# Designed miniproteins, single chains, continued (5): the designs that were tried, part 102

Each design is a single chain, and the fold is of that chain. pLDDT is the mean over its residues in the fold that is shown.

## One batch from the design tools (miniprotein)

Design m19560
Fold by ESMFold2-Fast:
Structure m19560 (fold): chain A 64 residues (1-64)
Amino acid sequence: MREYVERVVERAMRAAEEIPEYADELRSAAARALTAMDLNEELGLKEAKRLEELVERVRREAES
């Protein structure tokens, strides 16, 4: 699980650099996923999935 969460966070941080309009939202969501993972594995996975969906949504909006 940790590797999955770290991968999603890495993707979110790259998206934040490429799409500055959403940088604060992406960085905040990434911080939540990391904090949740340290607290509880189930919560970490849930927040990581939400972060992954956010990254996909942000990239789609940026392409529009």
Scores: mean pLDDT 82

Design m19561
Fold by ESMFold2-Fast:
Parts: sequence; structure tokens; C-alpha cells
Structure m19561 (fold): chain A 81 residues (1-81)
Amino acid sequence: MSEEELRKRFAEQALAEVDKLTAEGLALAGDNEEARRSVRRAGDLFRQGVRALEAGDDEKARELFEQANEELQKALALAAE
């Protein structure tokens, strides 16, 4: 299997998983508006990172995943309140 084919398959699976986790995160955030915004932002950043990885831009993907993790941490902290 080619590297491009592996990257494409990974991207397809990762995007589907991000969609599931985003939906679950929104359910867990409930009525917490700030937590819901952070969950959506994390999901968007993860999707952008996966697309960058698919395109072969590993540096950009890393930056986007770091930003996504920061937003996810914010969402978890807000949901715990």
C-alpha cells in the first residue's frame, strides 16, 4: 500500500472518529455554552490537522493538533465545573 493510500485511509477513519467524539463532547457539555464552543473548536482544529496530515504537511498537522488539544483541555475543565 502506498504512503498516500495509507494517509488517505487514516484521514477517512480519523475524520469519522472526530465527528463521533465531537457529538459526544457536545452532549457532555450540555448547556455550558463555553464548553460547547471549545468542543466545536477542538473538532474543527482536529479536522484541519487530519487534512494537513493527508496532504503531507506534518508540521502544520502538529501545530493544529496542539491547538486542538488546548481547546479540548479547556472544554474538559469547563465541563467539570
Scores: mean pLDDT 83

Design m19562
Fold by ESMFold2-Fast:
Structure m19562 (fold): chain A 56 residues (1-56)
Amino acid sequence: TDEIRRMEELIAKAREKAAEEAKSLSPRDQALLFGITEGIERLAQWMMEMLQRKLA
């Protein structure tokens, strides 16, 4: 739908802004941010799997 296309565009713009802002961080802070985002992605995948399994 048109809504999905708009959401994809907004997400793409947000990612571009986040990447640009991340470049202003120190290398140490960039590494920490990378670790945090990786952890969030793993947590999101785990939650999705739990929902699919309908684990009570």
Scores: mean pLDDT 68

Design m19563
Fold by ESMFold2-Fast:
Structure m19563 (fold): chain A 107 residues (1-107)
Amino acid sequence: AEAAAKGAEGGAKMAEEGAKKAEEGDAMEGAVYAGTGAGLTGLGAGVGKVSGAPEESVEGAREGGRKAGEYGKKAEEAAKKGDAKKTAEYAKKTAEAAREAAEGARA
């Protein structure tokens, strides 16, 4: 579904900005962007399901959304410890998972 793909693409862009913020030393701001990106990815997957998208597209978007949520939480945990490097790493993984969700939604 296009709505799920656009949500995941927006989520990926947010998480990519989060990684840049963390690399610049702002771990907390980086985690907020990564968390927002994960949330947008999950919201897109939910809209796809409600819109009656094919099961394969819904499953691909859901799996990517689940991974993005997990990495977003890890970015938040790293930021709470002041670990900007780990926050950037998990923000990048959140973006990768969001890209995967967008690809799955278009399958």
Scores: mean pLDDT 74

Design m19564
Fold by ESMFold2-Fast:
Structure m19564 (fold): chain A 92 residues (1-92)
Amino acid sequence: MRLVGIGLVGASNEEVRELGRRAAEELGGHLTYGEADTSAGPSLVGLVRNEETGEIVLVAGGTEADNERLFEELARALEADEVERRWIRAAE
């Protein structure tokens, strides 16, 4: 299973929702929302699963360190064979 992490460093829950929606539209995948523990408390995360390829895209809006920890924890939980990280600064 391939896992792709997209981090919007310092993003709001609304920005995470918007990026999650766009990722689901691009992949044609199923979007679910969850909550992750961060240094600032519980934060919204988006998970997009492509049913044809099994690829999972994680969208998170915490600090870079929070996003890295969350991504590593999810990769271990899913036993991901391939892992890609993309960190994007909060919306322009």
Scores: mean pLDDT 72

Design m19565
Fold by ESMFold2-Fast:
Structure m19565 (fold): chain A 95 residues (1-95)
Amino acid sequence: VAERLRELARELRREAIEVASSSGATPEKIIEVMEKYTREAVALLRAAGRDDLAERLEEVLKEAKELIKKGGAVNTLEAIELMEKTLLEIAEEVA
């Protein structure tokens, strides 16, 4: 579980930056990337009996979505870094 969460953190950062840097980047597309990786992580955590960590991740996703909706490169990068950091912290807690 821990290693897969670390992989999801890296994949989320890579894809979110790729989407955010592309022509036609929208807040909605960046949010879709975050929701995709969060859904996978939440499913893994719930399967491991860690509903507490799944709920924390879902709460952090709500905060990240609000940052992205505010717009701008700084807010978008802060949201991406927040999601990556949270996934890595959760991975450490399940290791």
Scores: mean pLDDT 86

Design m19566
Fold by ESMFold2-Fast:
Structure m19566 (fold): chain A 66 residues (1-66)
Amino acid sequence: MKKEVALLTPEEAKKFGLKPGVNYVDKETFEKIKPVARLVGYFDEEQLKKLEEIAKKLNLTLVVLK
Protein backbone atom coordinates (compact mmCIF):
# COMPACT_ATOMS: atom_id res chain seq x y z
CA MET A 1 0.00 0.00 0.00
CA LYS A 2 1.27 3.49 -0.82
CA LYS A 3 1.57 6.11 1.95
CA GLU A 4 1.36 9.87 1.53
CA VAL A 5 4.61 11.55 2.65
CA ALA A 6 6.21 14.97 2.84
CA LEU A 7 9.79 16.26 3.20
CA LEU A 8 10.44 19.31 5.39
CA THR A 9 13.48 21.46 6.07
CA PRO A 10 14.81 21.19 9.67
CA GLU A 11 13.52 24.73 10.37
CA GLU A 12 9.94 23.92 9.29
CA ALA A 13 10.05 20.52 11.05
CA LYS A 14 10.98 22.28 14.32
CA LYS A 15 7.95 24.62 13.98
CA PHE A 16 5.70 21.51 13.98
CA GLY A 17 7.54 19.91 16.93
CA LEU A 18 8.77 17.01 14.77
CA LYS A 19 11.63 14.67 15.67
CA PRO A 20 14.72 14.25 13.44
CA GLY A 21 14.30 11.52 10.81
CA VAL A 22 10.91 9.87 10.29
CA ASN A 23 7.63 11.09 11.84
CA TYR A 24 4.11 9.62 11.61
CA VAL A 25 1.32 12.23 11.84
CA ASP A 26 -2.47 12.46 11.59
CA LYS A 27 -4.29 13.98 8.59
CA GLU A 28 -4.89 17.38 10.22
CA THR A 29 -1.18 17.83 11.01
CA PHE A 30 -0.21 16.53 7.54
CA GLU A 31 -2.52 19.05 5.77
CA LYS A 32 -0.79 21.89 7.71
CA ILE A 33 2.62 20.50 6.64
CA LYS A 34 1.84 20.11 2.91
CA PRO A 35 1.99 23.87 1.99
CA VAL A 36 5.54 24.27 3.43
CA ALA A 37 6.89 20.87 2.30
CA ARG A 38 9.74 20.58 -0.21
CA LEU A 39 8.17 17.41 -1.60
CA VAL A 40 4.75 15.72 -1.23
CA GLY A 41 3.83 12.39 -2.82
CA TYR A 42 2.61 8.80 -2.52
CA PHE A 43 5.31 6.16 -1.93
CA ASP A 44 5.40 2.40 -1.39
CA GLU A 45 7.79 0.75 1.12
CA GLU A 46 10.76 0.48 -1.31
CA GLN A 47 10.27 4.06 -2.55
CA LEU A 48 10.08 5.25 1.10
CA LYS A 49 13.45 3.60 1.90
CA LYS A 50 15.02 5.39 -1.07
CA LEU A 51 13.38 8.69 -0.06
CA GLU A 52 14.63 8.31 3.55
CA GLU A 53 18.21 7.92 2.26
CA ILE A 54 17.84 11.04 0.08
CA ALA A 55 16.29 12.98 2.99
CA LYS A 56 19.24 12.09 5.27
CA LYS A 57 21.74 13.30 2.64
CA LEU A 58 19.80 16.57 2.20
CA ASN A 59 19.19 17.03 5.98
CA LEU A 60 15.41 16.88 5.47
CA THR A 61 12.76 15.46 7.83
CA LEU A 62 10.45 12.75 6.46
CA VAL A 63 6.77 12.91 7.48
CA VAL A 64 4.42 10.00 6.81
CA LEU A 65 0.61 10.17 7.00
CA LYS A 66 -0.81 7.47 9.32
Scores: mean pLDDT 81

Design m19567
Fold by ESMFold2-Fast:
Structure m19567 (fold): chain A 105 residues (1-105)
Amino acid sequence: MSAGELAIKGGELAAKGGVLAGKASNDPTRGTGAALLGIGGVIDGELSLRTGNAQFAIDGGRDAIEGGRLAVELGRRGGDEEAVRLGEEAIRLGRQAIELGKEAL
């Protein structure tokens, strides 16, 4: 999987996890914040794939990590194990996107 593809997948999982975590924790504002970070990861990952610029995959990976961290925090607070799982996977994929993106610079 390329760095851009990892950023897209991480961003998708951060967005899903953020929405679920926001609902479970009764914190829709921070849940929406996590979802917007996830969307940012998807957009940047797609830009990396379209332009060949690995910097976008690194930026998207960072957004996926931050969104994933919010999903984990809120998911644990709300007792939503699926939101925690999605957030942890978003963090893992975001880290891989950054690592592969740096190798491609």
Scores: mean pLDDT 91

Design m19568
Fold by ESMFold2-Fast:
Parts: sequence; structure tokens; C-alpha cells
Structure m19568 (fold): chain A 74 residues (1-74)
Amino acid sequence: SDAERAAQAARNAEGLVAGLRGMLADGAPLDPELARRAIELAEQALRYAKAGDADTAMRYLEEAQRLGSEALGL
């Protein structure tokens, strides 16, 4: 259901934000500009997920995950 998809997007977005913020705080080897942009997009995904817009949340989450991976050199 859309509610289940939105809830999953919210969990994934929260995890990505927490993970990237933790790595930035700890001085881990990542691109800080890409990491900050990934966090911004993940926060947008979380906002749309909380509003019940699963499709928009998923699109923002996919872009956030892509930039997060690039920040880590993956």
C-alpha cells in the first residue's frame, strides 16, 4: 500500500540522514558537499513520506541514496 511504501521511505530516509550526519561528525573519509546534499534530499523524502506522498518520497530517497553512495566513493 502507499502507506506502507511511505513508512518504508521514511525509515530509509531517517537511517540515511543519521548515518551521514554521524560520519560527518566523526570526520569519516567522505565528500562532505555530496553528503550534505544527500542529507537535504533525504530530509525532503522524509517530509513527503510524512505527508503520505509515497511516490515523491521514493524519488527523493533514490537521489539521496545515489549522492550518499557517491560521497562514500561507492
Scores: mean pLDDT 90

Design m19569
Fold by ESMFold2-Fast:
Structure m19569 (fold): chain A 68 residues (1-68)
Amino acid sequence: SMEEEERRKKIEEYEEELIELGKKLNVPEYVLDLIRHEFRLLKEEKASMEEIERTKENAEKYIEEEGK
C-alpha cells in the first residue's frame, strides 16, 4: 500500500541519515550496528510513523552523545 511504502521510505531515509551522521562524528562501529538493527526491526515489525519518528529522534541524540 501507499502507506506502507511511505513508512518504508522514511525508515530507509532516516537510517541513511543517522549512519552518515555517526560516521561524521566517528562513533564506534557498534553504535552504527545498533542503529542498523533498530531500523531493520522497525521495517520488519511494520512500525507506525510515530514510532519511526521517535526512534529516529532517540538514535540521533544517542549518536550525538557518543560522538562527544
Scores: mean pLDDT 83

Design m19570
Fold by ESMFold2-Fast:
Structure m19570 (fold): chain A 105 residues (1-105)
Amino acid sequence: EHIRRALEGGEKGIKGSSPSAKAGGQVALDGARAVERADVPEEYRRRAEEDAAQGGEGAARGGENGSDPLKSVSGGMAGLAGGTGAGVALRQGGAPQELVDEGGG
């Protein structure tokens, strides 16, 4: 559930007209893909999924509001924070840096 929302939101952010939403969407997408690949304890996986989902949703809103600079920047920042948070949670759960870096291609 969370992973699907993170992937959809991240992709919408990337396809939006805002550079900030594109950057945030990419980081959220990277986080979601890292979660799919990671073999970490359920607690860390759940935190990473939640963070990635929030990031994806934020990036999607930024992309949808590309004509509004404040909403666009806010959404991109949410995507960056959520995707980064997912990566951190996976790292705390024992995922190697290579897996986290590879998650978004």
Scores: mean pLDDT 73

Design m19571
Fold by ESMFold2-Fast:
Structure m19571 (fold): chain A 106 residues (1-106)
Amino acid sequence: MKVTISNAPDVLERGGTAKVEVKVEGEQPYTVIVKAVDENDENILAASEPVRAEPGETVTVDLYAGAGRGRGKLIAYATPGDEAELDENGNPVGGTKGDEKDIEVR
């Protein structure tokens, strides 16, 4: 499997939204989630809802910024299947970190 961020903003406004395009290349459907995490990997600056991707599809996900600001990494995750299996904390189980890009939330 290969996950690629094909288009994403370099800057996102706090409380704003932006579109991120993610391509997933594999042999099965995937659930795609995009997060922006700060440089310390401690705080989520922005997150998307889970989006289904068919094999070889480029999906557009809406990225929602929180109240936090700063520089960080935009990370695309892909989990096999059309719905992510959730752990006890509501996080996707077995998500593979695919691609990352620098991002700033202002």
Scores: mean pLDDT 75

Design m19572
Fold by ESMFold2-Fast:
Structure m19572 (fold): chain A 67 residues (1-67)
Amino acid sequence: MFEQVFRVTEDITLVGDKTLTLKKGDIVRITSDPSSKTSLVENLNTGESVTVSEDEAARLVTKSEAV
């Protein structure tokens, strides 16, 4: 299991077990689970979270910068 913290660089809506909208400037933690091929995305500013596919997590990473 790997955890990384990112700052969102543009507004993005993630679709997984639910829909979560992130705003530019939000700090998120991504925890990857290779056994399920999913990632847990936690918005550290709001406390909201969503479980997304690896492809959706990769999409978030392209619209984020590491902190």
Scores: mean pLDDT 84

Design m19573
Fold by ESMFold2-Fast:
Structure m19573 (fold): chain A 90 residues (1-90)
Amino acid sequence: SEVQKKLEKILEEIKKIAPEVSDKELEEAIEKLKKLSDEEAYEFTIKYVKEVFSKLYDKVKDDPEAQKKLQKEYDKLLDEIDEVKELIDK
């Protein structure tokens, strides 16, 4: 679906922000996403993004500039996910 494709793209964008996420972990996340309904895929993606960013914030807790950069990337990804929600709610 269009929803699935957009959510997969968001997961791929996470790899660019968090290169420590392994290719295998990302592939497993995408495979899980493909088996879900559009609504379940949306919920899965939000949870995944929140879990990844929680770990990233913990890593840079002593670096305010890195925290600000992560917050901007997080907000951008959440906005992209919200656009996908509008497609589901049609």
Scores: mean pLDDT 80

Design m19574
Fold by ESMFold2-Fast:
Parts: C-alpha cells; structure tokens; sequence
Structure m19574 (fold): chain A 79 residues (1-79)
C-alpha cells in the first residue's frame, strides 16, 4: 500500500509538472499533452482499483516506460 500510495503521489506530481509545461509548448503539441495527462490519470485509477499481482505490476511498469518516453518527447518541444 505504501508503494502504491507513493507511486500515485509521484504520478499526480508528474501531472502538475505537465500542466506547468502547457504555456511553454506550441499549440500543435497540446493534444499530445492532453493525451499524456489523460493516460497518467487512467494509470492512477488502475493503481487504485486493480489488484497488485506480479502480472499487473509488470504491465504498469511497461506502461510507465511508455509514458516516460512520451514525456521526454514533449520536453524536447519546449525549446
């Protein structure tokens, strides 16, 4: 539960940081930002509702890696 709670807080913090990037991103990249925020919110709900089995944890970690890649791509657009 502590791991889950800490991960949820980390993801909520990531959403806050993405919202701060909004005015620094070209308007053409705003759909990608909104999609990433929506996917992070969906992952938070998954963490709250689904049992933390080894298989589910693996899927969550794979999803986190995908979202991290997308975050790095969006950050590259700020400059």
Amino acid sequence: SEFRENLIRSLEGAIEQLERLRPLLPESDHPALEELIAQLKALIEQLKTEPMTEENLKKILERLAELDKRLLELRSKVQ
Scores: mean pLDDT 82

Design m19575
Fold by ESMFold2-Fast:
Structure m19575 (fold): chain A 66 residues (1-66)
Amino acid sequence: ASKEDREKVLKGARDATSGSQAAAVGAEAEKIGNKKGAETAFRIARERGSGPLSEEEREEIARALE
């Protein structure tokens, strides 16, 4: 995937406030071939559901996407 695509997904992870948004980040990570990022985002999405994400959870997704 392009650098721009990766930066877009990473920004989405840092801006995610809910489990639903984490799931959307996971889907975008999967589209760009980042399996580790997708798995991490989907796991956090399942744990939180519609609930709010912690700052630590957003950073975990961001680190997995790098």
Scores: mean pLDDT 81

Design m19576
Fold by ESMFold2-Fast:
Structure m19576 (fold): chain A 64 residues (1-64)
Amino acid sequence: SAAAEEARRRAQEEAERARAALRDGDSVKTQMYGLRAAEVAREAEAAGDAAAGRAFSEQSNKGG
């Protein structure tokens, strides 16, 4: 579903950030971002399976 795809994109973006940190030679940051990406991906999968409406409600933060 759309919600699941959105969550996947977010997780991928975090993973890409981890890769950039690795290229910069920052091992600590690389591990932190990598762990966070994995956690976000897991939670995103669970949330997407529960209800897509939940993701829409949370995007209230985009009203900047």
Scores: mean pLDDT 66

Design m19577
Fold by ESMFold2-Fast:
Structure m19577 (fold): chain A 95 residues (1-95)
Amino acid sequence: MSQEAAREELRINEATDFEALTREGERLAALGAEGDREAVSRAVGLILRLVGLRISAEEVARNSTDPEDKERAEELLRRAEEALRRMMAAMRAAE
């Protein structure tokens, strides 16, 4: 059913290593600052992946009827937003 599909997507997204993704994004931003255009492109790809995770988590947080799924989605949303904020700050610093 719809809730089962949403819960499975939530489980898959919760398995994301946000710290590893954030560190990779920060590393790629630093390489971009040194003139590596491919590193900048890869960092943008990671940002888009996190934006997708954020949108998915926000949808579950708003529409789920299960309080546990809502809480899990809200925590995932918080982690995705923190990772995005850190990556965007690193890219802004790299300019």
Scores: mean pLDDT 80

Design m19578
Fold by ESMFold2-Fast:
Structure m19578 (fold): chain A 71 residues (1-71)
Amino acid sequence: NQEKIDQLLKELDKLKEEAESLGSNISTEQRQELLSQMSKIYSELRKLNAPQSVLDQVIQKINDIIFTLSS
């Protein structure tokens, strides 16, 4: 279902923007929430049998977010 895949990708983009906005000022609780939400997005995309190219894009964005939160 392409529409649902697109929706999940938009949600991931919002999480990236939130992580970039918070950066080093992020609380432990906010960090845990972001990680949980990213994990749920990836899990849902897998359940929808998303194309490998989409899953690769999601992994790259998740890694970028984790890098931002680790800095």
Scores: mean pLDDT 82

Design m19579
Fold by ESMFold2-Fast:
Structure m19579 (fold): chain A 86 residues (1-86)
Amino acid sequence: GSEKLEALERAIERLDEVLRRYGPTLEEEILLGMMKLALGVGKLTGDADFALRQSLVLLDRLIEIARDPAKKAEITAIRDALRTLA
């Protein structure tokens, strides 16, 4: 269970760095914040699968709204790595 939450925490850290590099929109900041909340809920409840599933949905939305192809590719790589744990 903890390994999934640790992987999600690392994915959130990497996503934050990607978004900062490109300058995040308000929607991207809200979606990142929602992923941080899902991680927090997972840590509090021990429900790593809930945190992971919610984060994958949010990552799909971040990919949909990404305008820069390089940013989209980096977010897609983060999502695909997390999807292997689902």
Scores: mean pLDDT 89

Design m19580
Fold by ESMFold2-Fast:
Structure m19580 (fold): chain A 66 residues (1-66)
Amino acid sequence: NLVQEFQELKKRFEEALKAGNYDEAIRLLDKLIEAVQSLGEKAGEPDAAQKLIERLRKEKEEIEAK
Protein backbone atom coordinates (compact mmCIF):
# COMPACT_ATOMS: atom_id res chain seq x y z
CA ASN A 1 0.00 0.00 0.00
CA LEU A 2 1.68 3.18 -1.28
CA VAL A 3 -0.18 5.39 1.24
CA GLN A 4 1.19 3.37 4.19
CA GLU A 5 4.69 3.41 2.64
CA PHE A 6 4.46 7.22 2.34
CA GLN A 7 3.37 7.61 5.99
CA GLU A 8 6.15 5.28 7.20
CA LEU A 9 8.79 7.18 5.18
CA LYS A 10 7.50 10.49 6.57
CA LYS A 11 7.86 9.22 10.17
CA ARG A 12 11.42 8.00 9.48
CA PHE A 13 12.25 11.35 7.86
CA GLU A 14 11.03 13.26 10.95
CA GLU A 15 13.08 10.96 13.22
CA ALA A 16 16.21 11.49 11.08
CA LEU A 17 15.80 15.28 11.29
CA LYS A 18 15.40 15.15 15.09
CA ALA A 19 18.57 13.04 15.33
CA GLY A 20 20.51 15.52 13.15
CA ASN A 21 21.11 12.74 10.62
CA TYR A 22 20.83 14.92 7.52
CA ASP A 23 22.27 12.30 5.13
CA GLU A 24 19.52 9.87 6.16
CA ALA A 25 16.88 12.63 6.00
CA ILE A 26 17.92 13.47 2.40
CA ARG A 27 17.79 9.79 1.42
CA LEU A 28 14.30 9.46 2.94
CA LEU A 29 13.15 12.63 1.13
CA ASP A 30 14.24 11.07 -2.18
CA LYS A 31 12.12 8.00 -1.35
CA LEU A 32 9.19 10.24 -0.37
CA ILE A 33 9.42 12.05 -3.73
CA GLU A 34 9.36 8.69 -5.55
CA ALA A 35 6.37 7.54 -3.47
CA VAL A 36 4.43 10.76 -4.18
CA GLN A 37 5.13 10.43 -7.91
CA SER A 38 3.89 6.81 -7.91
CA LEU A 39 0.77 7.76 -5.92
CA GLY A 40 0.00 10.65 -8.29
CA GLU A 41 0.32 8.41 -11.36
CA LYS A 42 -1.83 5.65 -9.82
CA ALA A 43 -4.54 8.08 -8.60
CA GLY A 44 -4.58 10.11 -11.85
CA GLU A 45 -3.57 13.26 -9.94
CA PRO A 46 -0.15 14.16 -11.44
CA ASP A 47 -0.59 17.93 -10.89
CA ALA A 48 -1.28 17.50 -7.15
CA ALA A 49 1.68 15.11 -6.88
CA GLN A 50 3.96 17.59 -8.72
CA LYS A 51 3.07 20.40 -6.27
CA LEU A 52 3.92 18.18 -3.29
CA ILE A 53 7.15 17.02 -4.99
CA GLU A 54 8.19 20.68 -5.46
CA ARG A 55 7.71 21.30 -1.71
CA LEU A 56 9.70 18.16 -0.82
CA ARG A 57 12.53 19.18 -3.19
CA LYS A 58 12.67 22.62 -1.54
CA GLU A 59 12.92 20.95 1.89
CA LYS A 60 15.77 18.77 0.55
CA GLU A 61 17.65 21.86 -0.67
CA GLU A 62 17.28 23.49 2.78
CA ILE A 63 18.67 20.37 4.51
CA GLU A 64 21.55 20.11 1.98
CA ALA A 65 22.47 23.74 2.81
CA LYS A 66 23.19 22.74 6.44
Scores: mean pLDDT 80

Design m19581
Fold by ESMFold2-Fast:
Structure m19581 (fold): chain A 82 residues (1-82)
Amino acid sequence: SKEELKKLLKEELLKIPGIGEELAEKLINSANYDAAEIGGSIAAAVAGHMSAEELAERFKISKSTASRIIKGAKEYYKSLQE
């Protein structure tokens, strides 16, 4: 369900260094996007397909917060590498 996807996304976001409970809630509830689109946007930014400025505009957060999310997500996904 939509609520289950949001819960899973929140749990994944909380694993990212620099993302706390309040920021995770803001991302899942304040964006004009569903959970898959939010997760996809972060993944695209990690892959270099979306800038910090684009991520900041999509989520209505500061560029510094978006840069912190991207850095943390890169560190987290690198830790999940084989």
Scores: mean pLDDT 74

Design m19582
Fold by ESMFold2-Fast:
Structure m19582 (fold): chain A 70 residues (1-70)
Amino acid sequence: SMAERAGEGAGRAAKEYGDSSGEIPTEALLEEIRRAAGEEAQRRAEEVLKRHGAGDKASDGAAAVAAGES
């Protein structure tokens, strides 16, 4: 679907920029997607990014806290 593709594109761009620059303005990418696809794509893009990014980040955070605690 278009929304899935748009969300994935934003995530991949963030990965590429993260590797080179640290981070990209995900907000700016979502704005671009919203403008092109509208509310539906924006909502789905957020959901895709959340599933891919938030899950991994939450897991890393929990593991880091557990490993770093004394």
Scores: mean pLDDT 55

Design m19583
Fold by ESMFold2-Fast:
Structure m19583 (fold): chain A 98 residues (1-98)
Amino acid sequence: DELIERVKKLIEELLKELDIPRSVFLDFLRAYLELPDSTPDETVLFLFSRVLIGEYARSKSLEEFLERFRDFLERYAPEYAEKLLELLRRIYEFLSSQ
């Protein structure tokens, strides 16, 4: 799926732009998706990209999309919550342009 690969690439670019450590993000995703620590990084990113596309399709607005992740970000990754919400906002804008 070309859209999933584009979302994965955008995530990697945004992690660098927003100075979010890739390891912190992947640990957050494994917790969010309830995946074992042994799950490969590429599999985690693939599954999360699918979740993002699905949540985008179900959301009526940017704020509704962000609210789906806000509580988990604040509980699990409070130090990066604002940066991760910005990453999610940028992904929403990207998906809106497809």
Scores: mean pLDDT 86

Design m19584
Fold by ESMFold2-Fast:
Structure m19584 (fold): chain A 70 residues (1-70)
Amino acid sequence: NADEVAERTRKSLEPIVGKELADAVAEYVKKRLEKEGLNPAFVTAVQLRAIGAVLDGKVDEEIERLKKEL
């Protein structure tokens, strides 16, 4: 279920990337999975990109990117 995958993603990422980015990633994952079905590689790539945004100090840019892709 896309909702369950999105919620698990949000909970796992929140301690690492913060609430706002974790919420944006979860919403993006949910909408993409609802349209295209489950792809574990896609979910992993989105999570790694969010972590990378934190390391690079580009959290706001990643949140905006995810919102544009919706």
Scores: mean pLDDT 82

Design m19585
Fold by ESMFold2-Fast:
Structure m19585 (fold): chain A 66 residues (1-66)
Amino acid sequence: MSASLEAYARAARGNVEQLGLLGTPKEKVESWLKEIEEAVKAKDNKRAQELYDETLSEVLKQARAA
């Protein structure tokens, strides 16, 4: 499985942008973006994937609650 760090980071950032549009507080949005950037700097593919999974779960939960 060829997982790309950049692909996970980009997908997670897209999820965070959607969470902002769904009304997530800016402080939470900024916190997630900082964690994604730190994972990229650390070259931590596992953390980037975890952030993608977490942010996707929150997007799906918030979209269904609306």
Scores: mean pLDDT 79

Design m19586
Fold by ESMFold2-Fast:
Structure m19586 (fold): chain A 60 residues (1-60)
Amino acid sequence: SHMEELKKKIEEKKRIEKELQYLDENVARITASDVPPEEKARRLAAIEKRKQQLEKKLNE
């Protein structure tokens, strides 16, 4: 039904928003960590790529 399709879209949006929040928390943890700057840059770049993928899905 149309209502079931709407619920599915709302649930997917909520899931994406939660994952984006979790990734932002991961950025904070990585930034505060004692790993070398080059390793931090690589990890932060991977998270940024994931955020871009999620934001693209959110806009579809």
Scores: mean pLDDT 84

Design m19587
Fold by ESMFold2-Fast:
Structure m19587 (fold): chain A 96 residues (1-96)
Amino acid sequence: SRLEEFRRRVEEIVEELREKAVKEADNDKAANAKLLAEALRRFLELAKELGLLTPEAVEALEELIEAVENQAPQAELQALQDRAAEHLAPLAEALE
């Protein structure tokens, strides 16, 4: 199923990011922001490829990715994270 493929490939993305995070331990906030933005982009492209996201979820994730890359203020990042989480809730429920 598309959900099984998504779960497996998300696990692969998480593992790759763990490896990058270990290599970049002690790096500054900007390096961590780039790594997080890359993670979110890979998630977005995978979920789009598998047709798992609504247009609203795509927009919310794209705005969050841009804000992370530009190192937006924490209050703005939190608001965008909350919005993305709301639009991703149906997918999270389906993944159980």
Scores: mean pLDDT 73

Design m19588
Fold by ESMFold2-Fast:
Structure m19588 (fold): chain A 95 residues (1-95)
Amino acid sequence: SEEERQKLIDEAYKKLKEVIDKAVASGALTPEQLQELSKLVLDFLEALRNGDIEKAEETIKKLEEFRKTAPAEVQPYVDEMVKIGKEALEKLKEL
């Protein structure tokens, strides 16, 4: 339902925001890396709103690529974001 989809998006946003806030608090992200990470998260949430499974999967893949160049202190947070994204995408497929 529309209500269940909105709840899924709100829950994903809350979880992703908590992890991003922790990554920012690490002090290890450059402004450019923070901008890139923020864009990827926004693109993912937009894909969820549109029910665009392919675009959501592409954004998760881009997060995995971002991890490869991210500072070591940030990599665990990117891993958590990927996990949150995959869980949200699986739930979207069931709606």
Scores: mean pLDDT 86

Design m19589
Fold by ESMFold2-Fast:
Structure m19589 (fold): chain A 95 residues (1-95)
Amino acid sequence: APPLSDEELKERAKRLAEIYRAEGKEEEAKLFEKMAKGEVPKSEAQKKIEEIERERAKKTLLELGFSEEEAQELIDSLEEREISRLQLERYLAKQ
């Protein structure tokens, strides 16, 4: 994957911090807030954000009734932006 811009990295870290705070997971929320503030090296922050986003997306897809294989295919497509989003909407419309 290409390196994220500073703005994109901050926005994604901020979103994850808000999600974890809403879930009552203060330690995880603080970690992502530090990433949003630039307190973690960009390469390390990007890797952690991408890993966590993939894990959360997979868990959500499994909870929605997708198989392990279907969830993995959708996650592998997430980097394709609108294409991955349209695929997810298409699968959900069949349920």
Scores: mean pLDDT 72

Design m19590
Fold by ESMFold2-Fast:
Structure m19590 (fold): chain A 88 residues (1-88)
Amino acid sequence: GAPVMYRVTVENEEGEKTEFELPLSSLPPWVQRAVAAFDAGADEVEFEVTIGGIKWRVRARRLSDDELEVEIVNEETGYKTRLTLKRL
């Protein structure tokens, strides 16, 4: 079967936006974890991940049946990136 595609809008803390259309398998593992939790019936999830020895907080929220918002925050600096995902 064809892979499930997502439209992903990435916004950094500086307000810069980039848009992509990607299969879920091409997204970061922490995005895949958030999507899996929502597929299991969660509406909000929050968890910690370590990337390159740095601790990050991931917070994700369901916006609709096909839309998610995921934020990842550097726990030392407070720098954050926001992703909006739409299932195609």
Scores: mean pLDDT 84

Design m19591
Fold by ESMFold2-Fast:
Structure m19591 (fold): chain A 74 residues (1-74)
Amino acid sequence: PASVQEVVDDLERRFHPSPAEAARLRALVTKRHALTQQLDQALANNAPQEEIDALLAQLRAVDAELAALLARLE
């Protein structure tokens, strides 16, 4: 699986962001990776549906922010 650094490097190569935009991409990719790991752990541990729903809502918000940033860089 791709590391956070590999994903960030790929996005920087494709979109040529400014240093500030690159820092924001890294922060969003890092947060998305952490939320995905938390969701996987919650599912493996049969966490309450409310906890799973909260993680999915956070992941959706991060995905929306990432999509909006990438759309501006195209």
Scores: mean pLDDT 83

Design m19592
Fold by ESMFold2-Fast:
Structure m19592 (fold): chain A 90 residues (1-90)
Amino acid sequence: MKVAAEEVYRAYLRGNGAQSFHDAGLAWAETKSQEAMAAAMNVIRFAAASAGDPEAYELGKKTFEAMKKSGPDGARELAEAGRRAYEEAQ
């Protein structure tokens, strides 16, 4: 999960967040582990703080919440919306 969270954050910065959020959602569905979710959230928070990018942090936070509530489908939909918003801001 930690590696997947880092990939999500990096893809967001490149404008390709949807695919990485999808992959992270699949990893979540396979484990359904609260520990894995907590680790992913901490990695996203740390990565955002290191880069100084509050938008990446907010996107990661919303994706994590969607995974928690709806599983991979909800996370995928939110990731696609976030990726679109990020690309439009470029």
Scores: mean pLDDT 52

Design m19593
Fold by ESMFold2-Fast:
Structure m19593 (fold): chain A 90 residues (1-90)
Amino acid sequence: SKKEKIKQLIEEVVKNIEKAGLKEFAEKFKKQAENMLKDESVTDEEMIEFLESVIEILKRLRDEEKDEKKKKYLAEAIKKLEEIIKILKE
């Protein structure tokens, strides 16, 4: 289902953020994203806005990152977030 695909992509985002060394950020992101998915009052548009705000934070962190491996994980997390947004716009 659409919700199951989004949940799997959230898990992939979390994994990549953790691998970039941002475990606390990953835990906070996971909790917020999962809570929003379970809340019937949260619209697709509100979820998109949240995910876009996370992308902007991760882009800044990616651009400031000096470790090439961590930079790659941040880029992958951004890509997976963009995939979630694409699904939500369908």
Scores: mean pLDDT 89

Design m19594
Fold by ESMFold2-Fast:
Structure m19594 (fold): chain A 61 residues (1-61)
Amino acid sequence: MLSPEEKELFEAMEWLVRTARNLSPEEFAQWREVVEERMKSLSPELQEKVKRMLEEAEALQ
């Protein structure tokens, strides 16, 4: 269903959400920038899903 690239991004997002509480603000900011850059090439539906996952992870900081 997902491309290998999309699957890798979602696996990374799941990891980021689980790990967010244990990351420093600096480490989280670095990961956030990488994710935001990569999500620009996704479909609008997938961008919205990734954005919601980022918001969830950020709320755990």
Scores: mean pLDDT 77

